# Ledger of designs, part 66: designed miniproteins, single chains, continued (5)

Each design is a single chain, and the fold is of that chain. pLDDT is the mean over its residues in the fold that is shown.

## One batch from the design tools (miniprotein)

Design m18283
Fold by ESMFold2-Fast:
Structure m18283 (fold): chain A 74 residues (1-74)
Amino acid sequence: SMEEIKEEVVKEVEELMKKLAEEGKSKDEIRNEAERFTLRLVLEAKREHGLSDEEVVEIVEAAREKIEELLKEI
C-alpha cells in the first residue's frame, strides 16, 4: 500500500540521519544528504509501484517533516 511505502521511505531516511549524526556531520550536511536520499527513494518507489504525482508529494512531505523533527534532536 502507499502507507507501507511511505513508512519504509521515512524509516530509511531516519536510519541514514542517525548514521550521519553518529559520524559527526553538521545539521546542514545531514539535511542535504537526507533530502537527496529521500528523492532517490521516492523515484525508485514511483518506478517500482507506479505512484501518482500526488502520492509522491505526500511521501516527500512526510519525509521532510521527519527530517526537521530529527534535526531538532541533534
Scores: mean pLDDT 86

Design m18284
Fold by ESMFold2-Fast:
Structure m18284 (fold): chain A 87 residues (1-87)
Amino acid sequence: DEEEKREEAERNLRTSELLLEWSKITAEEAKTGTPEQRRIAATTNLSNAFQNEGLGEKNKKLDEELGEKNYKLSEESRELAKELLEQ
């Protein structure tokens, strides 16, 4: 059922949005921290990016457009990790 696939994809996208929000909070808290704290935060953000890539693969099978959104959220988490390591 296409409607059920769309709803499942939307739930998976919401999970990815929560993972990105966690990455943003982690990055913000680490900005004034030690280099070690920034590395730990970057590791968390990379872990969230991998989870979002997995959700993107799952969602591409359900709804290709929503799966692409999951991949973009993964890329945003990776960029936050990169910015933490470049500070």
Scores: mean pLDDT 84

Design m18285
Fold by ESMFold2-Fast:
Structure m18285 (fold): chain A 109 residues (1-109)
Amino acid sequence: MEELIREVERRIRELRERPLSRRELAELVLKIVQLGIRGAWEEAERFARQLLSLTDDPDIRAAADLVIEGSRYAREGREREAVVKLTAAALRAIGVLIDEELEERRKKA
């Protein structure tokens, strides 16, 4: 848990100093989702809010919003709805990773 929190915090600090690629942003979203699934809802919400302030990527912003929404459900004791929102955030981040992989393959062809 603490190692994952430190990794996410380091990546968000990097994002304040330089643009991250869409792939790096999607990987960061997946780590934030992993924090939520492990019960670190407060940290997951905090990092998702920081991510929203640091990127204009619409898919990453939508995924961050889903993490924030999931954290709100968790605070209300609505764990099933919280997990559904985290799953939606993870799927959106995975979609970004798939798009980036397909774009990279197209550029090399």
Scores: mean pLDDT 84

Design m18286
Fold by ESMFold2-Fast:
Structure m18286 (fold): chain A 69 residues (1-69)
Amino acid sequence: MEKELKELQEQAKEGLKEIEENREEIEKNYNETQKEQVELAVEALKLIVEGKVEEAEELLLNARRERAA
């Protein structure tokens, strides 16, 4: 299981890097709702990098429920 967590952390780091590299495109082309989704993804990815996978899952689940309401 440790190996799977390490792979997830590396993928999360790459995801954060890609978002940062495309920050100007996101600001220019994304609407406010899409920008909120990107910010939520950034928070979840940061939690995964820290090994807090369960907290990341809860964050994403709660945000999805709030938007569905």
Scores: mean pLDDT 77

Design m18287
Fold by ESMFold2-Fast:
Parts: C-alpha cells; sequence; structure tokens
Structure m18287 (fold): chain A 85 residues (1-85)
C-alpha cells in the first residue's frame, strides 16, 4: 500500500510538470486544452479510487489533499489559457 501511494504521488508530479510544459510550449491551443483536461480527469479517477478504500488513513487523506491542490493548479492554468482566446 505505501509503495502504491508514493508511486501515485510521483507519477502525478511528473504528469503535472509535463502537462504544464506542453501547455506553455505547444503551438496547438487544442492540444494544450486536451493535455490539461486529461490530467484533471486522471486526478479525479485517482481520488475516486482512493475514496473507495475501506476507511480513511492519514496517508490517503494527505494524498487526496495533495491531488486536489494539483488539480486546482492545472484548472487555473487551463482557465488562463481559455481567457487568451
Amino acid sequence: MEGVLEKLKKEAEALKAQTLATMASDPSLEVRRQVAQDLIDYIDLIIDMLRNGHEPTPETEELIRYLEQLKEEIRAALEALEAAQ
């Protein structure tokens, strides 16, 4: 269980960095939107999976909080991108 949560956090961090880089550099506005939305959807899926556990643990709650914050950061970047149209 511990190794899975650590792996999910590391994967989310890597995906965040890659998504933000693509959103800043890709010449296609459609691609920029799509990568942001894909990451938001992926984070929602992970949060739902974690919430389906038998009971909340401090580790699970901390990861959910972290993922929700990361999702807010990506959503803010997506809103800024939409405003640039």
Scores: mean pLDDT 77

Design m18288
Fold by ESMFold2-Fast:
Structure m18288 (fold): chain A 93 residues (1-93)
Amino acid sequence: IKEKLKELLEKIAKALKDPDPEKARKEIGELEYEIVSLILNISPETLREAASSGTDLTIEATPEQLELLKAVDKALELVADGKLEEALKIVEK
């Protein structure tokens, strides 16, 4: 799971460098759904349905899943700041 999360963070970092901001925004949004889907072990389709209905799927998440979601949130902030290497280290532990 950590290796897949690192791969997705690297893809987000690459998408942020796209000169088309609309295209970058759509790609980043899809990658963020894939990350949450992977952590919660829920299909991206179910996650999109929950988002549109206002359902908070994290209420049923394990403490380990919640900790990983927090780590990824911090990693995404670092990726947005151009600190991909630091973001990858957070997800590794």
Scores: mean pLDDT 72

Design m18289
Fold by ESMFold2-Fast:
Structure m18289 (fold): chain A 93 residues (1-93)
Amino acid sequence: SEEVEKLLKEIEELAEKLSKEILELGKKGAKAEEVKKKTEEAIEEINNFAVSKSQELVAAGKLSREDIEKIVEAGLEAIKKVKEAGEEALKLL
């Protein structure tokens, strides 16, 4: 559970970092296409991170079904935050 809790926190921290970077693009008056591309890249980065770390924990025998559900939920919430940051950044343009 400690490794799972750490992964959930890392997913949340990654989403916060990427959301902040996307909002900064909006504040700086970046082009809409740049904001959209950065948002898509952020979603891919979150997905790749969560999948890669989950596969490591599965291989180590450290994940229950309940743990997998928590990781999926955290990943979906992270993606939602990044999408919302992208929408907010576009409103600043």
Scores: mean pLDDT 87

Design m18290
Fold by ESMFold2-Fast:
Structure m18290 (fold): chain A 70 residues (1-70)
Amino acid sequence: EERERLAEEVRAQAEKFAADPNVAGIRLTLETDTNTFSTLYTGSPEDVARGAEAAARAGTRVRLEPILKP
């Protein structure tokens, strides 16, 4: 299933960012056919990963970008 594959990829990417000591937070972008949302998460990497995985499973396109420490 395409959605499950994308959800797994998004989860893996969030886990990679969480393991990087140079990453201060994660920027999450959600896109649907009718709307685009962009927000910044600096909470726990697990919470970001969980939210991103759920969104991808629901058919939302998800982009994760690392926010580097200054």
Scores: mean pLDDT 71

Design m18291
Fold by ESMFold2-Fast:
Structure m18291 (fold): chain A 100 residues (1-100)
Amino acid sequence: SMMEKIEELLEKAEELLREIIRKAREAGDETTVRAAEKALELLEEAKKSEDIKERLRLVIEAEATLTSMLLSLDPDSEIAKLVREAIDVLTEAEKLLLEM
């Protein structure tokens, strides 16, 4: 049940990242596309890992990538709002992984 909740949170974060990539491409923001694609790859690797510590490390690295990206965005933009939501979702996944 806890692992199922973590999986749901990671899937939600992936959906948010795909939307961020789509909107950033439409805006011609190649830097944001690259950062979001890196975060997405980290989450896909986390989902494939059977090691809880490795999953946690990858989730934290994805959060760090998104936090750095947020500093370069217009804080009132729709992309920035999606990035903040993705960080919140990943922070919840991190909390659950730490309880395992």
Scores: mean pLDDT 89

Design m18292
Fold by ESMFold2-Fast:
Structure m18292 (fold): chain A 111 residues (1-111)
Amino acid sequence: DVDERLKKWIDALEKALNAGDGETVSVEEQLNEDLTVRITFTANKAKGSFKVTVQILNKNGEVLGEWEFDVSEEDVKKVLEELKEALSSPATSVSIETDGVILPLGVKRRT
């Protein structure tokens, strides 16, 4: 389950890094039975960055909250490498941090 979540994020970030200018890549994670987070990356090749849109959705798909910020391609690459290390490591915690926002992506504990 955590490994599947990490693989989903790895795939999304790899697709984002390979996206053309203005292309979007979205990933969704269920936080609990009532809430889902949707994160959309929109490539801005001229700036070497991504516009990141974070939406919190209820179980009916209605948007409860929305935030937008920019993240550099370098930061996305760093997060991708951290996620790959998390997938290969038996004990780690993973988060995305950009513009002062921390997004928890999961925790893999030692067995």
Scores: mean pLDDT 72

Design m18293
Fold by ESMFold2-Fast:
Structure m18293 (fold): chain A 93 residues (1-93)
Amino acid sequence: SIEEFVKEVEKLFEETLEELKKANVPEEIIKEVEKLLEEALEKLKKAKSLNEINEIVRELLIELEDLTKDNPEAMKVFLKFKKRLEELMVKLE
């Protein structure tokens, strides 16, 4: 269900922020990631179709890649996040 998907995504977002902190990623990058994740979660809670969810996820992944591309430790966390999020998306379809 969409509600179960949103709960799993929220948990993944919390775990990802903790991984960024443990990896000693700069606080400025972590704050920007947190903002993007919070904005994406609010959009996902309001989404009414699988197409809307796909667009929200696609935009989030593009923005997170741009934020993390110049920091190797942040990029490692992002790539793990992307894989886990894509696995959740497959289960929704």
Scores: mean pLDDT 87

Design m18294
Fold by ESMFold2-Fast:
Structure m18294 (fold): chain A 109 residues (1-109)
Amino acid sequence: SSLTPVQQALVQILQEQIKDLQGLLEGYQKLAAEGDELAQQIAELLQKAIELLNEALADLSKWEEKVIEAYKHVMKALVLLGMVDESKIDEYAEARAKALLERAKEIAK
């Protein structure tokens, strides 16, 4: 494999994050189809996050910027749910990207 052990672990972690977000997206899409306008907004944010994580997988040289942008969309969804303060979006998105990299480094040991 042309990928480093840390990059291989990061790919696996990002694939699991995409799977988890796809499960959430399916739930919110169902509620949106039933006329829930908040669920529609959350579904659109989750879909954008999944697209950005897939872009990170397509080009790992851009993984950090794409993962941070993806999790900014996830944090916006959590703001709509009243779970995160809007002022914390950037901080929590950056913290999530760092946590995923740290987990990849631990797996690669």
Scores: mean pLDDT 92

Design m18295
Fold by ESMFold2-Fast:
Structure m18295 (fold): chain A 78 residues (1-78)
Amino acid sequence: MGLTPATRERLERELAAAEAEGEATGSAAAYFRAGVTAFLLGDDERAARAFARAAELLTERGVTGYLVDFLAAAAKSL
């Protein structure tokens, strides 16, 4: 159980790239990707922060419904 060293290294690079993209562009999709990647790495604090930011950005654009509710709940539960 757990990630192989190669998988972990790849996910850590993907997480850094997704966080940088989200910060640079304000992309909800980038923050969603960062949240999923952080969760797979077991970094609940980073995952919660990323999901919360994705939910905020989607809400700012008038996106509502199950996905936004799920992201907000996921952020709050981590």
Scores: mean pLDDT 79

Design m18296
Fold by ESMFold2-Fast:
Structure m18296 (fold): chain A 68 residues (1-68)
Amino acid sequence: SGASEAEKAGAAARAGAAETARREGLKMQDLSPTEEAAREALRMAEAAEAGDLDTAVRHGAKASQLAA
């Protein structure tokens, strides 16, 4: 699908959300009780830095599940 000006504005907002998700992923990695949870938290941060918020959310959810 083509991106509209509204979608580009949404992409800028998502870039801010991606930076927040990246920082949260790194924090989760640092606080993770297991190496597996830390690895998924790092993948969340990497996906967020790449701007792939859907992938970041999936890795963050898995990190949370592994940390529980």
Scores: mean pLDDT 77

Design m18297
Fold by ESMFold2-Fast:
Structure m18297 (fold): chain A 60 residues (1-60)
Amino acid sequence: MTLDEAVERLRELYAELKKYYAGTGLSDEQLLNIAAIRLMEEYKVPLDVVREAKERLLAE
């Protein structure tokens, strides 16, 4: 998976988690961290790429 693909998958996972956890009191940072963990677990993306994708998404 390229970095660009990882950023898009992370964005999609984050959006889905925001809907699923709506009203639970979880912060945006906590939801983004859960999305990052799922990207690593479900898509087998290396931790370094996941961290770079998270930083890139936050910079957008």
Scores: mean pLDDT 80

Design m18298
Fold by ESMFold2-Fast:
Structure m18298 (fold): chain A 120 residues (1-120)
Amino acid sequence: SLEEKIEKLIEELGEAIRKSDLEKALKILDEILELIKQLPSEEKQLLFIRKILSKIFEVVAEVTSKEDLPVLETAKEVLKHLKERLDEMPLSEEDKEELKSIIDEFLEKLEEYIEKLKKE
């Protein structure tokens, strides 16, 4: 199914971020977003965008050492790219603003965590 294909790609996105493969992560994100546009309702589209954010959060939470800074930097660039592509999604302006707000808070906390790890 379309939903199963999206879920598989979200798992592959998480793996690409864990490996700090930015080029692959951005390509997978682009594929996911094009498939999300094909979902029959805004509610389903929001659900899968939230699943992307949840997966990125999961990967970031696994990072405990300075050696994994490239993972956090990759997650940061993926979040920025997701934010930029939200304007292309067939979502209401209110839902786009809410998602952008969530991403901005995530980016702020991620930048604080990167700076903390750099000092250790």
Scores: mean pLDDT 90

Design m18299
Fold by ESMFold2-Fast:
Structure m18299 (fold): chain A 64 residues (1-64)
Amino acid sequence: SELEKLKKELEKLFQEHVDKANEIIDTITDPEEFKKRYTELDAEFQKRSEELDKKIEEVVAERE
């Protein structure tokens, strides 16, 4: 089902966010660069999670 696919996508997004956060922690030694990259990652996660939430809402509405 579309809802099941979107749920898996959300789980993947969460895991990807954790992996990218760890990469930033491991690779970036400059504090200002770290702050910028981490802020960008957080903003991207927020945007993508909102897009998935909207798609889930649309799929639920189509079934009702």
Scores: mean pLDDT 80

Design m18300
Fold by ESMFold2-Fast:
Structure m18300 (fold): chain A 96 residues (1-96)
Amino acid sequence: SALEEAREALDRALAEADAAERVELALGLRQAIRAAEMAKEEGVELSEEEEGILELLRERLRELEATLRPEELAAVEARLAEAEAKYEAAKAKAKA
């Protein structure tokens, strides 16, 4: 299934990642989860399989962040905040 394939692919990526790649994976997981949650707030219905994948991403992010050093976690949070600020700025320009 797509959920099993996603689990295997994510577990492999996490096992093979070095310290810098783990920060990039954490950022990517946070962005993917945020995008899915925003889509749901805008009325997009996820399938049962897509909801399963979203829960898998949340679980793996929690596990990954527990293994990050404080400076690595701070880097993820800073880069996520920058990406969100850029998105809001672009959205404001598109509405003007």
Scores: mean pLDDT 80

Design m18301
Fold by ESMFold2-Fast:
Structure m18301 (fold): chain A 67 residues (1-67)
Amino acid sequence: SKEDLIARAEEARRRGEEALAAGDLETALQHYELAGKLYAVTLGSDHPKAVEAARQARELARQLGLP
């Protein structure tokens, strides 16, 4: 359901924040990418939660030298 996907997005965002606080940039990237995708499909790509998760993922990918 949409509610289940949003709950999964919230969990992914939380794990991304925890990984980022621990300095685990690769794990943080994976979690923020998942959160951003789930928020975008459930709430819309322009929703603040989707935009913020996508922004964090892009920043982390840049720091890791990924495309």
Scores: mean pLDDT 90

Design m18302
Fold by ESMFold2-Fast:
Structure m18302 (fold): chain A 55 residues (1-55)
Amino acid sequence: MSEEEKLELAEEKMLEIANNSPLAQLYLKLGKAIREKASKEELLKIINEINEYIA
């Protein structure tokens, strides 16, 4: 398994485990979006969700 494939699988497993923690799930979602080189709009949307949760 490639290094990238290992990181993707680890991210998916962590996302599943973090299903009981909304904040951890949001951080994992942000990390995945960064790896997938998501648009600035998508990244800001996730960041705003995190900020709203911790506000």
Scores: mean pLDDT 73

Design m18303
Fold by ESMFold2-Fast:
Structure m18303 (fold): chain A 78 residues (1-78)
Amino acid sequence: SEADIAALIAQLRSADPMVRAVALAALADKGDARAEAFVEQLKADAAIIIPWLELVAKESRSAKGRILAKRLIEQLKA
């Protein structure tokens, strides 16, 4: 739901890097392209985030989610 997406976007601003990582992965799993807007802010957390995104790229039921997760991984490694 849009309320769920809004809650995930709020979690991307958490002081806890694990909360930020899980929220970005959850947005990717939902195929929500708004996740891309946060990549620059989260590049310092790449080592924590990438394992969660790799899980989404492998296991997500959404083709959009798998594609988005792979794109976010490339952007975080840049």
Scores: mean pLDDT 87

Design m18304
Fold by ESMFold2-Fast:
Structure m18304 (fold): chain A 59 residues (1-59)
Amino acid sequence: EEETRELYYHAAKRFAEALGDQEMLEEIEKNKDDFDKVLELARKAGRAFAEKYVEIPAL
C-alpha cells in the first residue's frame, strides 16, 4: 500500500501544480505520510483540475 500512497501523492501534487494552487501543494506536502489524507487530497485536487480544465467557463 506504500506504493499506492506514493502514486496518489504524486497525482495530487501534479494536479495542484497544474492548478497553480500553492495552498493545496503545501497541504499535500504537510500530509504526505498520511495515506487517508493523501487519498482525500488527491481526490480533491483531481476534482478541482477536472472542473478547471474539463468544464470550460461560459465566457
Scores: mean pLDDT 73

Design m18305
Fold by ESMFold2-Fast:
Structure m18305 (fold): chain A 100 residues (1-100)
Amino acid sequence: SAAARVARAALQLAIQSLEEIIADIEAGTPLEEIRKKLESLARGLRQLAALLESEGADDAAAFLREVADRVESMLDKSPEEIKAGLKEIRDELRARLAEV
């Protein structure tokens, strides 16, 4: 379905964005830059969720909003805690992608 296609693309994009931030943390990118990337990611995920909802992909939209909330909750954490949390979310996104 069109909804499944859009959901798959959105989940893949979310995974890629998380992997890029994880790589930035591993490369020693300053924490303030990582925080700005997390804020941008959360905003992007919420915008993507709205688009998914407009296409009838309501479950994927709800999941991306939950991911955005979890990303925002990491803004006060250490780089190692952020990296661990992002890896956990990435694994959940991969599991969800396998079901689409």
Scores: mean pLDDT 91

Design m18306
Fold by ESMFold2-Fast:
Parts: C-alpha cells; structure tokens; sequence
Structure m18306 (fold): chain A 77 residues (1-77)
C-alpha cells in the first residue's frame, strides 16, 4: 500500500542514508521519474547534474550517501 511504502521509505532513507524529510520526499519523486526532482536531489547532494540523469543515478547517489553515513559512524566509534 502507499502508506506502507511511505513508512518504509522514511525508515530507510532517514536511517540508512541519513536523509532529511525534504531529501526523502525529493528521492521518492525522483525514483518515480520526476526529472525536476532528479535534478534537485542530485544538486542537493553535491552531484553533477545532467539532462540525461535518471532514477538509476538517484539510486546510485543514495547508495553513496549510505557509505558516507557508515564511514562517519566508524569515525565516531
């Protein structure tokens, strides 16, 4: 259901990728193929933006963010 998807996305993106609520909302729209959201999300994460960018580029950026969060946690331990 939509509600269960929203809950799962919020838990995953805010927890695993360290995304804010605003970034999570942008990621959701970008993964649905919204070109403006794809560009806004990548720009917000400091990634280069291209008109050829797709949902796959957003998924890659989220994975890179997860790796950054894990590295930050390692440095604090």
Amino acid sequence: SELMREIADDIYYSGAAGLSREETELARRALAGDKEAIHAFLERLGKPVSEDDTAADVERAIREREEEVLEELRERL
Scores: mean pLDDT 72

Design m18307
Fold by ESMFold2-Fast:
Structure m18307 (fold): chain A 95 residues (1-95)
Amino acid sequence: MKEEILEQLDRLIEGVKGLMELIKTSTDEEVLKGGLRSLIGQLEKLKPLLPEHKEEIDKLIKKLEEQIKNFNKEEALKVLEEVIAFLEKIKKELE
């Protein structure tokens, strides 16, 4: 349906999976928080492309911001799983 958005969603899903692996393997909290900040920026750019999903995106951004303030590996991984589930849901709706 919207091929450019589908490609962006695929790239973002793979990026989130990479960040999850980095969180599992890295001990550098500031590098991990940098990854979370990058993801927030990508989700912010996605909002004007998916206006019907703005509230869900804002919820995910808020959860990611909380992890930047109060980092917890287990909670960060859980939020990233929620981001993947959201992106896969949107991809399926557009297919």
Scores: mean pLDDT 84

Design m18308
Fold by ESMFold2-Fast:
Structure m18308 (fold): chain A 81 residues (1-81)
Amino acid sequence: MTPEEGIEAAVEAIRKAAEDPTVTREEIAEKLEEEAELTPVPEAKEYLLKAAEAVRKGDIDKAEEYVRKAIELELEYLKKQ
């Protein structure tokens, strides 16, 4: 999977989860908080936590923006390894 495919897949997953009536916004936010705890990049953790809060507030567009930024930061970190 290319880096671009990874970013778009993650953003699409959030959008689809938000559109799924069987998935609550709290469940999406909790998953984003779990990803924030697993990331080795402090700035990416900050954006994932902001994305979780945006999802809880129903601002899916902001959540998608924050997740995109978090993944871009993680990809940049991986390039340095």
Scores: mean pLDDT 77

Design m18309
Fold by ESMFold2-Fast:
Structure m18309 (fold): chain A 64 residues (1-64)
Amino acid sequence: IEEVVKETEEESERLIAQLPDEMKPLARSVVDDILDMMRTQKTRESAEKLAKRLRQILDSLKAG
């Protein structure tokens, strides 16, 4: 789980850097919430599912 969290955090930082400045605070908040949820998961599969959902949210924040 820790490895999945670390990989997701690094990827999220790269994706946030690509967003408009106005969206960065919202994206940062969502990333922090999902990473915290991932750390509480009992299985790697559950953590990976949350990571996939986070990726979809960040992609949608690119305004299309």
Scores: mean pLDDT 76

Design m18310
Fold by ESMFold2-Fast:
Formats: sequence, C-alpha cells, structure tokens
Structure m18310 (fold): chain A 98 residues (1-98)
Amino acid sequence: KIEEELDRYIDRVVALASKYLDDAVVEEIRAKLEEGKKRVMEAIAKGESSDFVITILSVTNGEILAIVRKNSTNQELIGEISLLAAETLKKVKEILEK
C-alpha cells in the first residue's frame, strides 16, 4: 500500500514537472524520488520507526522542491508539487500509524 502511494506520488510529480521543466531536470527529480522510495521501503523492511520513515520522505520532498526551485520560478508548479508532497507524507504517515 505504501509502495503504491509512493509510485502514484512519483508519477504525479513527474507528470507535472514534464509540463514545465526540461527532460534532464525531470529525470533528476524522478531519480531522487525513486531513491527516496527505495530508502523508505528499506526502512520499513528493517522495522524502523514511523518517525524515521517519515523523516526519509520529508528529506526527499525537500530535495525535489530544491531542484524545482533551482530550475523554475513558476509559483503554480512549486505550489502544486508542495501540496502533492504534503498529501503523500500525510497518507504514508496514516498507513504507518494505522
């Protein structure tokens, strides 16, 4: 379930970024999100705390937002990605805490 939420998050962010950013920047964002997903899934498999898992996702979200801000001044794009990041973080936390 968490893996499915992260896959949807990656797909949505990449789809949004692809409308506004160059392909190279979009692939940088995708790679960072896929790395973050791998770290989240590994932490869950190792039985790490919910707080630790959420910290990994939060750091990943900060990193992709930094990439977006470096490559765009479009406030709509930045705002939409920020909302997707916050929504995904909330959903993952809810699933982990049940």
Scores: mean pLDDT 86

Design m18311
Fold by ESMFold2-Fast:
Structure m18311 (fold): chain A 69 residues (1-69)
Amino acid sequence: DAQEIAKLGREIGRLIRKHEEGKLTEEDRKRLAELLKQFQALTGEKLSLEMALNDPELVERLIVRALLR
C-alpha cells in the first residue's frame, strides 16, 4: 500500500530529523521502533532502530525504493 508506506516514511523521517537535532525523546524512540516494525511488515525490508539512527541515508534509500516499486 503506497499511501501507508508514504505515511510511515514521513513519520520515520520526522523522528530521524529529531534524533539528528538531539531532540529525540524516549517516547519518540519507542514510536520510531514501532514505525520501523510496520515498515518491515509492509515492505519486507529488515530495518532495526539502531540501523535507522546510525544510518539515516540508508533509511531514505529504503523508503524511496519501497515507493518506486
Scores: mean pLDDT 81

Design m18312
Fold by ESMFold2-Fast:
Structure m18312 (fold): chain A 75 residues (1-75)
Amino acid sequence: TVPTKDQIISQFQQISQGLMSQIPDSFSSVKQSIQQYVQDVVDQMRSETDLDTVIDMRDNTITSVQTIVQSVQSS
């Protein structure tokens, strides 16, 4: 069964929250910036009509957030 846009957004939010939980409190400004970035992407996803584009936004944003988390953890 093809997931709905709401299901894709929900999954994206869950994954993003999990990634943000891996950021230490000492990097609170980075965590806040990621929270804003994720919210902006969610708002864009809600306005998008093409599901393939919504999926691409999810996957690309998760990859970007993962890269930031790994960078913080390696610092």
Scores: mean pLDDT 83

Design m18313
Fold by ESMFold2-Fast:
Structure m18313 (fold): chain A 85 residues (1-85)
Amino acid sequence: SPVEEAKKIVEEAKKAFDEGNLDEMKKYLDRAVKLAEESPEAARVAAKGFEDIAKYAESQGNKEFADLAKEAVERIDRAGARAAL
């Protein structure tokens, strides 16, 4: 289901963060946005996941990952809102 795919994308984004791989995190951000355009439910799951990543990255002083995750939340929420119309 789109919700299960969103959960997998969030898991992979968390792995990318743990590995310090900014490019992989960008890839999962783009995949989450595309999925959000098709499913408002998947958008909610993905946005929450990236919000959690952003908060954790900020707590660790990792501004680059925190900013990317915040951008992900904004783009996912926007895509999900359009999908709900």
Scores: mean pLDDT 86

Design m18314
Fold by ESMFold2-Fast:
Structure m18314 (fold): chain A 70 residues (1-70)
Amino acid sequence: SAEQEQQLHIDELTSSVEGVRQLVTGAKTLKAAGKNDGATRLAQAALKGAEKFGDEETKKEAQKLLDEIK
């Protein structure tokens, strides 16, 4: 299913610092396109990934995105 395919891709990206940064970029792109549901999903995954890697800059950016979508 599209939901399972999306989750697999997200899980793959959360396995690295570079992948987590790509999730933030993807969330910004989806937000700009009005796809808030997808943007929220990617931003939440990015926040969790940034916490795992201790990337405070990316964590702040993901949190800001989530606050702006709401």
Scores: mean pLDDT 82

Design m18315
Fold by ESMFold2-Fast:
Structure m18315 (fold): chain A 92 residues (1-92)
Amino acid sequence: DEEELLLKKLDEAEKIIRDEIEKADVSKEQKEKAIEALDEAVAAAKEAAKAGNLDAAKEALRYLSAAYQYLQKNDIEKAIEEMKKAAEIAKK
């Protein structure tokens, strides 16, 4: 089931991104903003997947992957931008 696989990938992305945000060398306020952006992006992507909009959910997952790359570089502002883009594309 493509939907089930995609939902599983979104759950894994949420976990690894949350872990990277918690490890980031940034302020508590920046971490809280990043967690809020992550929660919104994952929720929107899951709704897109459940609605049968698999392409939108896959595109959102791509932006979440970009956010993860920025977090590994300790660029939380760029990570937040990518997570916001994930939410926007998932809501289309």
Scores: mean pLDDT 88

Design m18316
Fold by ESMFold2-Fast:
Structure m18316 (fold): chain A 78 residues (1-78)
Amino acid sequence: GKGIELVQQAIELAKKGDVEGALEQMEQAAKLSKDPLEADILVGMAYIAYGVGKLIGDEEFAAKQIVKLAEKLLDLLK
């Protein structure tokens, strides 16, 4: 479904270092979940990983964590 495609796109963007693009796709995918609280928590954790990456100057850390969280969101949408 569309949610699965959006999460796959988020994983691809995060692997390319487009962390902001990945977060945007994850937000759109979460809106398509029938379990919005759990989906929103995963997106919130992805934003925290992004913020932590900025604070410590490690964008690669942020990208890797966002891939893992997007994979969890993908499982939630199945």
Scores: mean pLDDT 85

Design m18317
Fold by ESMFold2-Fast:
Structure m18317 (fold): chain A 67 residues (1-67)
Amino acid sequence: SPLEAARAALLALGKRYLTPEEAVAALVAGGFSEETAQAAVDRARALSGSEEVSAGQVLGALEELLA
């Protein structure tokens, strides 16, 4: 599924925390549009209160946007 591809791409980075740019690039590599990837990362950042995001935060935001 696109979500499984996105999870694999995010986890392949091997980082606890990602820059927004790294997270967007991973979601796009996973098959999402740049618009959807940016929206998910922006939501994750808003909820975290931080400039950096975890893979889990990005995936949670993406799942919420797709629900």
Scores: mean pLDDT 81

